# Designs tried in a protein design run: designed miniproteins, single chains, continued (5). Part 11

Each design is a single chain, and the fold is of that chain. pLDDT is the mean over its residues in the fold that is shown.

## One batch from the design tools (miniprotein)

Design m16353
Fold by ESMFold2-Fast:
Structure m16353 (fold): chain A 69 residues (1-69)
Amino acid sequence: MDEELEKILKEKGAEHLAGEMALAAAVYSYLRKVEGLSDEEVLETLRSMPLDEIIARAVQILEDGALGR
């Protein structure tokens, strides 16, 4: 999982992987736990999103407390 997220972020030109990995992990957790998507569907969704959209969505998820726990 972390290896796949790192590859996706590197492909999108991410230069600060540690912070961007945390944001991508928040989006991944939301899509899997809240929206009920499979691992493959989540990874495919992240591959289709531009990096700025992943960051914006992660910030919204974290601010809204949507992960709950």
Scores: mean pLDDT 74

Design m16354
Fold by ESMFold2-Fast:
Structure m16354 (fold): chain A 75 residues (1-75)
Amino acid sequence: SEAAERAARLAREGALLMGDEKFAELLERTIREGLTDEFTRGVAEVAIASALTSARLLGDEEAAALFREALDELA
């Protein structure tokens, strides 16, 4: 639960830096739900990895760093 909360907060901050409040809310929710069991954990990882790729393509280095840190919390 603590790792889920940290991952969700970091991913939300990254998404907010990209300027999408709705995406930030959805990503936070997906991560918190994804970390409730083993089968959905992979979904949370894929969601963050996708956000990381998008941030890199857009040149948002700060958002990319936050998404990488969120992935580290899931490890």
Scores: mean pLDDT 75

Design m16355
Fold by ESMFold2-Fast:
Structure m16355 (fold): chain A 90 residues (1-90)
Amino acid sequence: MEIDEFIEKAREALKKGDYETAIEYARKVLEHPDATEEQRKEAYKLLIEAYLKMGDRKKAGEVAQEALLDFPDDEEFHKELEEIYKKYSK
């Protein structure tokens, strides 16, 4: 599916240190009307990791707030976001 291709491209870009491309593809997932909840959660995680690796903690925080508002009761997802912050922020 097209959305899964965007997620895969974002992951590969992130792995290669191409954070701008990772952000572009992850945003395409969030903007897609047919994206599943699981695909949207993955896109949020990729965006936060990319911004943290770029040192843009403000943008990472803005994305995290969007994610928490989109999935306010998903405690497991909130823990996944916390672990990304622990791993990639000082």
Scores: mean pLDDT 85

Design m16356
Fold by ESMFold2-Fast:
Structure m16356 (fold): chain A 89 residues (1-89)
Amino acid sequence: SYRDQAIQSLRQAQNSTTPQQGIDHLQQAADYAQQAGDTSTSDQLRFGVRVLQGMLDSARRMNNQDMEQQVLQNIQHVAQVALQRVQQS
């Protein structure tokens, strides 16, 4: 089901070792959540992806590895919160 695919993508985002991989998995989770009819989770994830991508682009422009690690931690947190929300539904 699309719901199961959203959960799987969120677990992959949570276990990501690079910020770009995590953002890509959050985008996939948002698309699957939308297909599952979970518009609220999809909208929340799309907003998070936009913010996180902006932060990552800034970190890369500054060659700031500490900022890239903070983006990865924020990605993992967003995935955890979204996963709890989807599992309650």
Scores: mean pLDDT 89

Design m16357
Fold by ESMFold2-Fast:
Structure m16357 (fold): chain A 86 residues (1-86)
Amino acid sequence: MDEELRARAEEIAREEVGVLARRLEAEYGRTLAPADRDRIVAETAERIYELGRLVAAGQLSREEYQARARAIVADAEARLRAALEA
């Protein structure tokens, strides 16, 4: 069960970070280093995994889930911007 939840979190993180990275690469006129992309995907996957665990435990309202999901996406975007500016 935890392996399935982690694998799903990794898939979601790869998809979301991939979309954000392509958009930001176009905005900055730069290509993100593969190592930076992999790191940000892994960090985002851990956050999604933890959110998934809280959902499975019944510990979140719909509003709390939406707020945390938005925060995870915003954090991923900020990390991608920082990597592209470095």
Scores: mean pLDDT 85

Design m16358
Fold by ESMFold2-Fast:
Structure m16358 (fold): chain A 124 residues (1-124)
Amino acid sequence: DKVERSRDIGLGSYKGMLRLSNRAQQLLSQATALAQTALANVDTPEARDLLDQAETLLSQAQALRSEAKAVGQGGADILNSVPELKKEGEEVQKKGDELTKDLDQQLSNAQALIDQARAALDAV
């Protein structure tokens, strides 16, 4: 029926958001590690390549965050469009907003570290 179909699609989209967010977090962890290594080793020939890799991973994580937000919002909207699923839609919306906020903070922290590493590298 329409309720069952909407639940499956909406919750499926939320699971999609979780997968994309988990991948973004993995890339951010890798970007942070590379940026930290570059910052610790700015006098080495490898430092620039490590920082370039960190910037690439950060860019990919930003794209995944945007996709995750869109997918999650789509799922919440589908659930909220059905009166019987409104509570589930509101819960998905709240969890999606919290997850997006956490990712935005992690992205901001990674960007700041990369910017610090770039400034240090450019000073040598």
Scores: mean pLDDT 91

Design m16359
Fold by ESMFold2-Fast:
Structure m16359 (fold): chain A 87 residues (1-87)
Amino acid sequence: MKEALRKAAERVAESLGLSKEVAEEIVKKAYDILKKNPGEKGREEAIKAVAELLRKAGVKASDEELKTLSSIIVYIIEETMREAEES
């Protein structure tokens, strides 16, 4: 995993009280989905996958809150990927 994505995983772990391993799994899953299917459909798939992983990790939040958190996480990953590609 690139260092920037690892740092994103550390921040997710600290913010949500998750283990580093769980946070890295979440970030890696979203990254793999976005890389395979860039665009709106890939983003929606990544958000759903992240929300499911957060729920399985025991994050106590409503479905709407999990979707919001997942959207923020996916956005951070997309920006990290964009910075790495430098146009």
Scores: mean pLDDT 77

Design m16360
Fold by ESMFold2-Fast:
Structure m16360 (fold): chain A 96 residues (1-96)
Amino acid sequence: MSITEAIASLEPEKRKEALDLLIDIAMYRIQIGVYKVALENGKISEKDYLQKVIELNEKIIELLRKAKEVAPKAREALEKEIEELEKEIEELKKKL
């Protein structure tokens, strides 16, 4: 079951809670994109970029863990996304 289908199957209050979490995740992902453009334009250092992306990805993982509790039918898809982000964070930390 996709994350979207799992959320659509929830009761209205739980669906709203899951959507609020996904909006926060999307907002952090937008911030990562903004920092990437800032790095490419020379507005921030590579070290500052890496630190910000690690911080934001850690916040995203926390929200994904909360989303798993709210939308259990999405658990497998959300766990896979968490594992991929944890691996990305470890690779980013090696560059610091």
Scores: mean pLDDT 88

Design m16361
Fold by ESMFold2-Fast:
Structure m16361 (fold): chain A 67 residues (1-67)
Amino acid sequence: GSEKLQKLRELLAGKDTVTLDEAREILREAGFTDEQVEKAVEILKKLTNGSDEATPELVLLAARAVL
C-alpha cells in the first residue's frame, strides 16, 4: 500500500488541481486497480460536490480509503 501512495504523491507533485479523468490515469499509473480507481473517483465526486476537479490532497484521501 505504501509504495502506491508514494508513487501517487510523486505523480501529483506540482499540480494545483486534476480533473477526474486525469485522477483516473494518475491512480492507474500509481498501480491502483480499475475497481480501486472507480471507488476513489466516486469518493472524489462526493468530496468535490460534483466538480470535475480535485486537489492532490483530496485524491490522496480518496486513494487511502480504497486501499
Scores: mean pLDDT 84

Design m16362
Fold by ESMFold2-Fast:
Structure m16362 (fold): chain A 90 residues (1-90)
Amino acid sequence: MQRKAESAAQMLYTISDILSRYPEFKELAEQLRKLGDEARAAKTLSEVLAVLQRAVELLEKGAEQSKDPKVKETLLSAANALRAFIEQLS
């Protein structure tokens, strides 16, 4: 469990760090960092998966609200990476 929780947290921190380089994603990056902290504190696989699913939903919502096609593609790419990671953990 600790290894899966740490891997999930590290994935979320990595996405947060990448997005934090873009001023338009500052708030989204902060939300993902907090979800990374929640994933790291998770004690069950169900808790880890629930945090990752919330991260996917935040990224997809951000993509739908974006007017810039390149921004939309960046957020959807991150969401797809998290979905692949969820499948690997399941």
Scores: mean pLDDT 83

Design m16363
Fold by ESMFold2-Fast:
Structure m16363 (fold): chain A 60 residues (1-60)
Amino acid sequence: GPSAEAAEAADKGGTRYAIESAAAGKVPTNKEASEGGGKGAVEAGHPREDAEAAARLGAQ
C-alpha cells in the first residue's frame, strides 16, 4: 500500500482540487477528486504507483 506520506499528499491534492472545482462553479465526482489526489501525491515527489494507490484509498 502507499506510504503515510503519499496518503497525506493525496488528501491535500484532493482537497485542493475540490476547492479549485468549487471556485470554477463545478462539483467534482469521486473519480475526479481521486485524480486530483493522485496528481497531488506525484507533485509531492511520490512514485505514480504510490500516488494511484493513495488516490484509490481517497476514493473510498
Scores: mean pLDDT 66

Design m16364
Fold by ESMFold2-Fast:
Structure m16364 (fold): chain A 78 residues (1-78)
Amino acid sequence: SLEELQARLATASQEEAAELLAQAAIESNGDPSVLRPLAQTIKDAHGSEAAAQVLLLAVPKIADPQIRSALITAWTSV
């Protein structure tokens, strides 16, 4: 569930959070209703510097440029 994924992201290492975020972006096909809550959870749990590192690690794991763009848009909207 989204709630279980948010809980995992809050306690994950930066590397694990990046893998989970990238997977969620791919599986949801860039759905902002999924990606916005996940972005907010990462920012709240990790702080701004560590959250930025999670995004930087996650983006190159996503092959589809439309999904990468959707993740970045969701990230900047929260």
Scores: mean pLDDT 88

Design m16365
Fold by ESMFold2-Fast:
Structure m16365 (fold): chain A 87 residues (1-87)
Amino acid sequence: AAAQAAEEAARRAKVEAILSGDYLNGSLGDRFIAEVIRKELERRRAKIDALEEQAKNSTPEEAKVLNEQIEKERADLERWLDDIARE
């Protein structure tokens, strides 16, 4: 548990550093990568937010399908963030 918690905290810290623009202390390439990652993260979060808003205004049957899609999009986002944190 302790090792897993430490790895999760390190991953979160790296993602937060990318989002905060701490790469401004790095090369121009690092800053460019941070901007690209931030824009992609914003795009993916916006898509999930839009699906959640649709689910709130949908019938229970439609909401079930939308919730399954939201779950998939969130899983894809977490996998993508894990890949970035590993680099």
Scores: mean pLDDT 72

Design m16366
Fold by ESMFold2-Fast:
Structure m16366 (fold): chain A 111 residues (1-111)
Amino acid sequence: DDKKLLKEAYSLLEKAIQALDQGDIDSAKKYVEQAKKLLKKTSVAGAKEMAKALDYAIKLLDKGNIDGAKRVVEQVLEAVKLALKDPNSKEAVIKAIGAVLLGIGELLDLE
């Protein structure tokens, strides 16, 4: 059930943001990786882009760009929130694409 997977992903992303705010990068990375795996199992529109954005967030954490990673995770959290209200939300897809583009931009600023 996609709704159950989205609710679990939402909770994990909230925990990831809290961990980042506390400087617990290892826990944050774990929560992001778990949320990414759940989103890859869902068939809702934008879920593939949400998972891809979280992959960029993990790469940003590995490079020590904590603020960039947090911005990407926050955009994915909003996309998941929109998808939870409507699994066919075009706004969720647009937000997910925006999160991917943000992740690419943050990585380019480091390279």
Scores: mean pLDDT 88

Design m16367
Fold by ESMFold2-Fast:
Structure m16367 (fold): chain A 90 residues (1-90)
Amino acid sequence: SEDLEILEEALKKLTDEAKEMFEAGVSEAARAIRLTGIEEDLILEHKDNPEVVEKIREYTLALQKAKSLEEIEEIYEKFLKEIEEKRKEL
C-alpha cells in the first residue's frame, strides 16, 4: 500500500530527527518546535490522505511527550508494528 509506505517514511524521518536532537541535548521546547515544523511539512505534502495525516499527528505528539531515547525507540517500534500488521492483512 502506498499509504503504508508514505507513513513508514514519515515516521522514520520524525524518529531520526527526534533521536538526533535528544542525543545532542536539545531542549524539550526546541525539540517540540522542530518536530512540529517537520509534521506541518509532512501534513501539507499528504493533505489529501486524512488517515496518513491523522497518524502523523498522533506520532508527532507521542514523540514530543517522550522523555528518553528509549521511549522514542519504543514509540517507533509500536507504530512500525501497527504498519507491518496492516501490510500483512493486504
Scores: mean pLDDT 85

Design m16368
Fold by ESMFold2-Fast:
Structure m16368 (fold): chain A 63 residues (1-63)
Amino acid sequence: MQKARDEFTDLGLNGVVSSLEEGVAELKKRGISQSDIDQFLETIQRSAQAGRDAARELARQER
């Protein structure tokens, strides 16, 4: 059975994606460079990957 944490994590990701999409649109309207936006998104992606790796390790240990 999936843990409640997995469900709320999925919902949280959806909320973050929606907020990020609006934020990126606002930055483009203000003329922020694509390079800065790309670096910002790359950083977020790396942080999300690290979080998933940590969650997987915890699940493995607490089986």
Scores: mean pLDDT 62

Design m16369
Fold by ESMFold2-Fast:
Structure m16369 (fold): chain A 74 residues (1-74)
Amino acid sequence: KTLAEVARELSERFRKRGLDDAARAMEQVAEHPDDGILVTAAAMYLLALAMDSTNPEERDFLIQAARELLRAAD
């Protein structure tokens, strides 16, 4: 899968969870997959959301999403 494909899938998963701001961040990555600063900022944003989350399942999902995004960018 390309980074744009991974970001689109993550956007849909975030929307299903009601995480609309995270979904929009993924949409920006999908439109600009070659922008390494944007991709890094999006991954850091997901990790910041994970650290702020009181729900362990949501935290694990956000950490895994950030890892999938960074792996696709490599």
Scores: mean pLDDT 86

Design m16370
Fold by ESMFold2-Fast:
Order: structure tokens, then sequence, then C-alpha cells
Structure m16370 (fold): chain A 96 residues (1-96)
């Protein structure tokens, strides 16, 4: 079953990027059969001290596995980067 996991991180450009890279590594370790992965880091045009990073992973896994992986990644990121403004995730099942 295909699942999509998206993790959004808001903070400094350096912290947002580092947190996104850590999130991707955790998701790749926790999720079986990763089909696609990507990281996007977009600086805030109004405030260059802020950036939004998004990590997206598509895997052939259960919703439960995806939610567990996303939660673990988000929790680890919050612990490693306490100065992040926002850490959130979305998990969706892609019905075939």
Amino acid sequence: MLVSVDIKVVGSPEDARAAAELALEILKKELPNVKAEGISVIPDPADPSRAVATVSVVADASLEEAEKAARRAAEEIRRRFPNLEEVSYTVSEISY
C-alpha cells in the first residue's frame, strides 16, 4: 500500500536544512520500500533568517508504519533542534 509522509520544519535556514536531512534519514531507516524522496528548503523572502523545509517520502508501507516513522522523525528533530519554530507532519494513504 502506498503512503506519503511529509514533514515541515520552520526555523533558521541552517537548522531547517539540517533538521530536514535528519528527518529524511530517519524516514529511510523506518519505512520499508521507499519509492520516492525529496527535500525542499525555501528561505522566507520577507525574513532571510527564516526558512521552511519540507521532506517528502513515498513508500510501500502501512499507515501505521508511516505515522510511527513520521512521529519518531518529528520527535527526534524537536530534541536535536530546540530552536525550530515549527515541526509538523502529514501522513496520507494513496489508495490504488
Scores: mean pLDDT 85

Design m16371
Fold by ESMFold2-Fast:
Structure m16371 (fold): chain A 130 residues (1-130)
Amino acid sequence: MEEARERGRVVLEKLRETFEEVVELVEKQNPEAAEKVREIMEETVRRVGEAFARDPGLEGARRAAEAIREGYRRMGEVIGEEAVPYMEAGGEVLAETMIEAVASTVEEARELMELGRAAVLTLTSAALSV
């Protein structure tokens, strides 16, 4: 029970860090989109938090994954039509990594979320380059 809660906290903390870095990257490369992207990220973080508050395990992770995919799709739409496939790919990587992380040990979850963050930032950079 405590381990599942600690794992959920680590995953949520790493997701928030990733979201803030995505917003910072958008602010630097496409400042016109930044305000709307921040609003979408804040809504996505809230929905992820609500999902994990209900269940810090696999079911909560699946609900959080849906919120992440939807949030990333909307951010792509705000950035531009060309950006959508890159942002959707980023959302899918982050969602899949998070689902895997909640089924792992706390230490493995940290490592998985760091790998997911690196992939998401790479895809976000690609989205902003099109």
Scores: mean pLDDT 83

Design m16372
Fold by ESMFold2-Fast:
Structure m16372 (fold): chain A 66 residues (1-66)
Amino acid sequence: SHMMEKKKIEEILKEVEREAARLVALGDYEGAKEYVRKVLEKHKDNKELAEELERMIASIERAIAE
């Protein structure tokens, strides 16, 4: 159902955000981007999840450029 799919997407996004934030805190910006890209590749068929993961990669890129 829509609600079950949304909850699963939210769970995945929270896990990815935690791991990416951990890597960024360690100064591993390239590792953070690579990790998010790998999750994106696994979930390309899910448009909502893919769009959110692409936004996360863009956010990491902006943080590097600051």
Scores: mean pLDDT 80

Design m16373
Fold by ESMFold2-Fast:
Structure m16373 (fold): chain A 93 residues (1-93)
Amino acid sequence: SLRQRVNELIQKLKTEFHLTDQQIFVNLSYLAKFLGISDETLRNILNGQPASDENYRAVAGLLEIMIEGMQVPSTVENLRELTAKLLELYREL
């Protein structure tokens, strides 16, 4: 399920990168707003509360982009790839 996928991605950020729930929220909040996701909706999704499948999919995609960005060297090519993935999420909403 999308809810399980989001939880798995959050746990990966916590275990591999030692991020807190608040740090994950703050890092996603700016990008989530550009996808039309409010801070309240983002907090609800990160806490596993009810939201639309579209919003869950968008947040899962943002979490995946965040993990990928933390795992790869900061190069122009990697930045272009991550930006393309973010724009694809925007188009799917």
Scores: mean pLDDT 80

Design m16374
Fold by ESMFold2-Fast:
Structure m16374 (fold): chain A 62 residues (1-62)
Amino acid sequence: MIEELVKKAEELIRKARERAKTRQDDFDIGVISVQLAIGKVLKDEELIKKAIERAEKLIEEL
């Protein structure tokens, strides 16, 4: 369900923010946050899934 995907994305973004060390990390988190916000407004499950994928990849690199 879309609400569960949103919650997962928000938790991953929170974890990324806690681990962010550089301005580039903050920028990347900002882009992901905007994509999630658009996905939430449009109820676009694919856009929310892309935000999750990007957040997971970013966390692996932090």
Scores: mean pLDDT 80

Design m16375
Fold by ESMFold2-Fast:
Structure m16375 (fold): chain A 80 residues (1-80)
Amino acid sequence: SNEELLKEAKELLEELEKLLVEYMKKTPSISQEQIDQALQHIKELKKFIESHKDDKEALEKIIKALKEQIKEVKEAIEKL
């Protein structure tokens, strides 16, 4: 259902946000501009999910994108 997809998208976004915060804390060379860009990206993802809460195809696409981004951030943290 769209409700289950919306819930999954929101949970994955929260996981991505937590991982980005962890990555930023563990990266002493990170600039304020890079931090601001990462936070802006999270805000844009939140807006996309809220504007497409009734769109199954859009939610499935964002869920796939969030899973890929989570994997990339986890791999980046492991290499630190």
Scores: mean pLDDT 87

Design m16376
Fold by ESMFold2-Fast:
Structure m16376 (fold): chain A 85 residues (1-85)
Amino acid sequence: KTFEGEAGGNGVYGAGYSAEVGGTGEAREFGKLGAEGGRAGALGDGEAGVAGYEAAQKLGTEGSETGGGVTGAKALAEGGRAAGA
């Protein structure tokens, strides 16, 4: 099932970090993993999933400020942690 935060998670994880990293390829894979983890956590563990989605929202704003609008490896760590517990 699609979720607005889930779709934003993939994009905002990308937007949050690639501006600093400059390497969208690797960071994109990491951002995707974080978003997947956050989404899975939200469906399985409400509390754990919330952290992933909130991290995605925050990094969307940060990514806009950096002007890069690309993948965020640090953001994916938050999403992955949310899925893990």
Scores: mean pLDDT 44

Design m16377
Fold by ESMFold2-Fast:
Structure m16377 (fold): chain A 88 residues (1-88)
Amino acid sequence: MEAVKRFEAIMEEAQAIVDEHPGGEGERRAMELIIEKATDEEIRAYLEAKVKEYGDTPEQRETAERLFAAYKEAIETKDLSSVPPRAP
């Protein structure tokens, strides 16, 4: 429950950034916020709660797994972007 509320708060902050910065800049900043603040446990708990809310169907679970994979890929991309150049 607490993890779900924390992720919802992160999503609200992300949406506010998108609303303040239209035209793609906000989307990038929102994604960076989610990557920085959201944990795997919070993302998983949020998606599990949504699956249960929508009746726990196979289609909802498949959608949740795809969304989780997308968040994990974004986190990995951020980590690669943080790696310094191999040589000057």
Scores: mean pLDDT 67

Design m16378
Fold by ESMFold2-Fast:
Structure m16378 (fold): chain A 78 residues (1-78)
Amino acid sequence: SHKEENLKLLEKSIEGLKLLIKNKKLPKIEAGELTGDDLNELELLGYRGLLLAKVKRDEITDEELKKKLEEILKLYEE
């Protein structure tokens, strides 16, 4: 289902965001020093998931999807 596909994508986004943090790319993207073209596929999914969590969290009513978005934001805020 579309929800199952979205959950799988958000799980990959969590992994990708962890890679962005580990590789020290997240601060450089936020400073405009790196673009999406400087990211591998998994890192790009992490960045896209972070943008989704920042912009769309309050529009998401599904508790499982919202929990994954909250996990993304928690990783970012640490």
Scores: mean pLDDT 80

Design m16379
Fold by ESMFold2-Fast:
Structure m16379 (fold): chain A 60 residues (1-60)
Amino acid sequence: MEEVSRETAADIIAVAAYVSAELGSNIRGEADAAEEMAKTVSGKSRERLLEAAKYLREAL
């Protein structure tokens, strides 16, 4: 178990994407937030945040 906080952030965004898509909430805002956060992190955390943002846009 290493840097769980960074992986947890990506996982939380992925879960929020699922909830937002089902409720029709501010999906665009969630995707934008994920991309902004991806600019401040690197490595796997960046990839996971970008993947979550892509899921949000495509799951719409």
Scores: mean pLDDT 63

Design m16380
Fold by ESMFold2-Fast:
Structure m16380 (fold): chain A 97 residues (1-97)
Amino acid sequence: MKVIRRPRTPEQERAEKLLDEFRKKIDELVDAGASPEEILKLMEEFIKKLREIDPDLARFAEQVLEGFKKLLEEGYDPRFAADVAFGLLDIYLALRR
């Protein structure tokens, strides 16, 4: 069997913690009935912070944000749109591992 290295660099831990933090903040905003504009602003702040830690992941997150905006424009529930966005980010992180 091949030896698998644990990706426990400070940068990877910071990216994972940032993703968890913003996911929780978005869940709190959605539960509070926040506007789509407030949720989008928080997503943009997340991407900006993520770019300082992992530019490749931030670039992917920008594409995810465009998809999130389209879901909101089509009238999908903000919670559903957020779950899809964070699900895609989780898959990307798993594939890079």
Scores: mean pLDDT 74

Design m16381
Fold by ESMFold2-Fast:
Structure m16381 (fold): chain A 79 residues (1-79)
Amino acid sequence: SDEEKQQILEEFRAQAEKMLAEIDELDPKLAEILRKETERTLKEMESSTVEETQRLADIHIGVMEVALAVAKTVKRLEE
């Protein structure tokens, strides 16, 4: 439904923005790249079904979790 898709999009945007803020504190250049990728994923979601939108959200958040872990590791080792 349109309501279900809108809820997924709102939750995805909120999660992505929170993670982008955390990454930006560690690596602003990486955050800029991931912000552009988030915009690309949102564009793909426009033509997606509810099920596809959830799948894209899950994959994208998973990629961002890995990116955050890498950024934290790099920052720790550079100290």
Scores: mean pLDDT 89

Design m16382
Fold by ESMFold2-Fast:
Structure m16382 (fold): chain A 85 residues (1-85)
Amino acid sequence: DNEKIIKELEELQKEFKEAIKSGDKEKAIKLAEEMIKLLLKNGLIDEETAKEILERIKKLIESGKYEEAIKEVDLLVSSIKETLS
């Protein structure tokens, strides 16, 4: 169910932003991993793209580039929502 996937993805996106704002880097990385796993499980992203996106998000968080990390997640969620619409 596409609507259920979108809702779960949006909840993970919200939790990711809250983890970043609270300075919980470990939780933010875990939430990014959960988002990528959700997309892989539902065939919405290939393994190569998943690896590239996750590594990019991790590097941004590790480098303190929190606004860019949020932007990457927002772009990912928007892209998936467009695909499922």
Scores: mean pLDDT 87

Design m16383
Fold by ESMFold2-Fast:
Structure m16383 (fold): chain A 65 residues (1-65)
Amino acid sequence: SDARMRAALLALMRREAEEAAARLPDPQVSQQLLTEVDRLIAEVEAGRLSLDAAARRVRELIQQA
């Protein structure tokens, strides 16, 4: 189902962010990355942001970290 696929993609996105955060030496930067990713996930769940837009933003955040 669409909802099941969306949930799986959001879970994958969160996991990729956790793996990226774990490789960062600064715990403050790690926490900021995860906080922003969690905000993006909440926006998708609220219907205010598309999954594609959230995925692109998460990739940008990981690349900048």
Scores: mean pLDDT 85

Design m16384
Fold by ESMFold2-Fast:
Structure m16384 (fold): chain A 72 residues (1-72)
Amino acid sequence: SRVDALVALGVSEELARALVAAAEDPTSENINRAVDLIETNPQQRAVLREHAAEVERLLGPFIGTLVRAVTE
């Protein structure tokens, strides 16, 4: 699954599920949950920054852009 692929990169299961939910249904609720999890966890921000291209490949350009915006 896309969740399992993100976890294999070092993303937490909670954040992986939030990112997949935002990719499948980009509501304000799903986007804000993913952003909050990224902004409140410096270690997860570093993981996402390191793997930004793989995250975009797995979840699409919208989530790829969002991840880059919150991890730079």
Scores: mean pLDDT 87

Design m16385
Fold by ESMFold2-Fast:
Structure m16385 (fold): chain A 60 residues (1-60)
Amino acid sequence: GKVLLFEVEGVEAIVSEDPSILDDLTPEEIRAIMEYMKKNGKKELSVEELEKLKEELRKK
C-alpha cells in the first residue's frame, strides 16, 4: 500500500491504504514523516519508503 499526505485549509493528515501500517507509529514519528514529505514535496510514500524512514527515526 501507499501512505498519502493530505493538507486541506491548513489541516494535515496522513492516510494509508492499510491503516495498520500507521498503528506502530508514535504521534512524534507521524509528525516527522509529514515534515519529511513536505520538505521533499512528496504527497505519497510507498510502504518501503515509510519503513526506511521509521528505521532512520528510531536510530537517534
Scores: mean pLDDT 71

Design m16386
Fold by ESMFold2-Fast:
Structure m16386 (fold): chain A 73 residues (1-73)
Amino acid sequence: MEEEFKQAVLKVAEEALRYAEIAKELGDYKLAEQLESNAERLREAAENMDTKGVLKAIAEFQKLKKKLEEIKK
């Protein structure tokens, strides 16, 4: 259970890092920095079993994904 929770959150952090690479390719270095910071927050929250921190970080990741989709058009 704890391992499953940690793995699920770390997968979201991996996705955030992939989106950061895409943002850099598109020239949005600010969005890339925000995505990298979000990945670090997700990783930290997973290690600390901080459910509220995970939920906040996931919500922020969803907002950052939406911004990236606008750039991709």
Scores: mean pLDDT 81

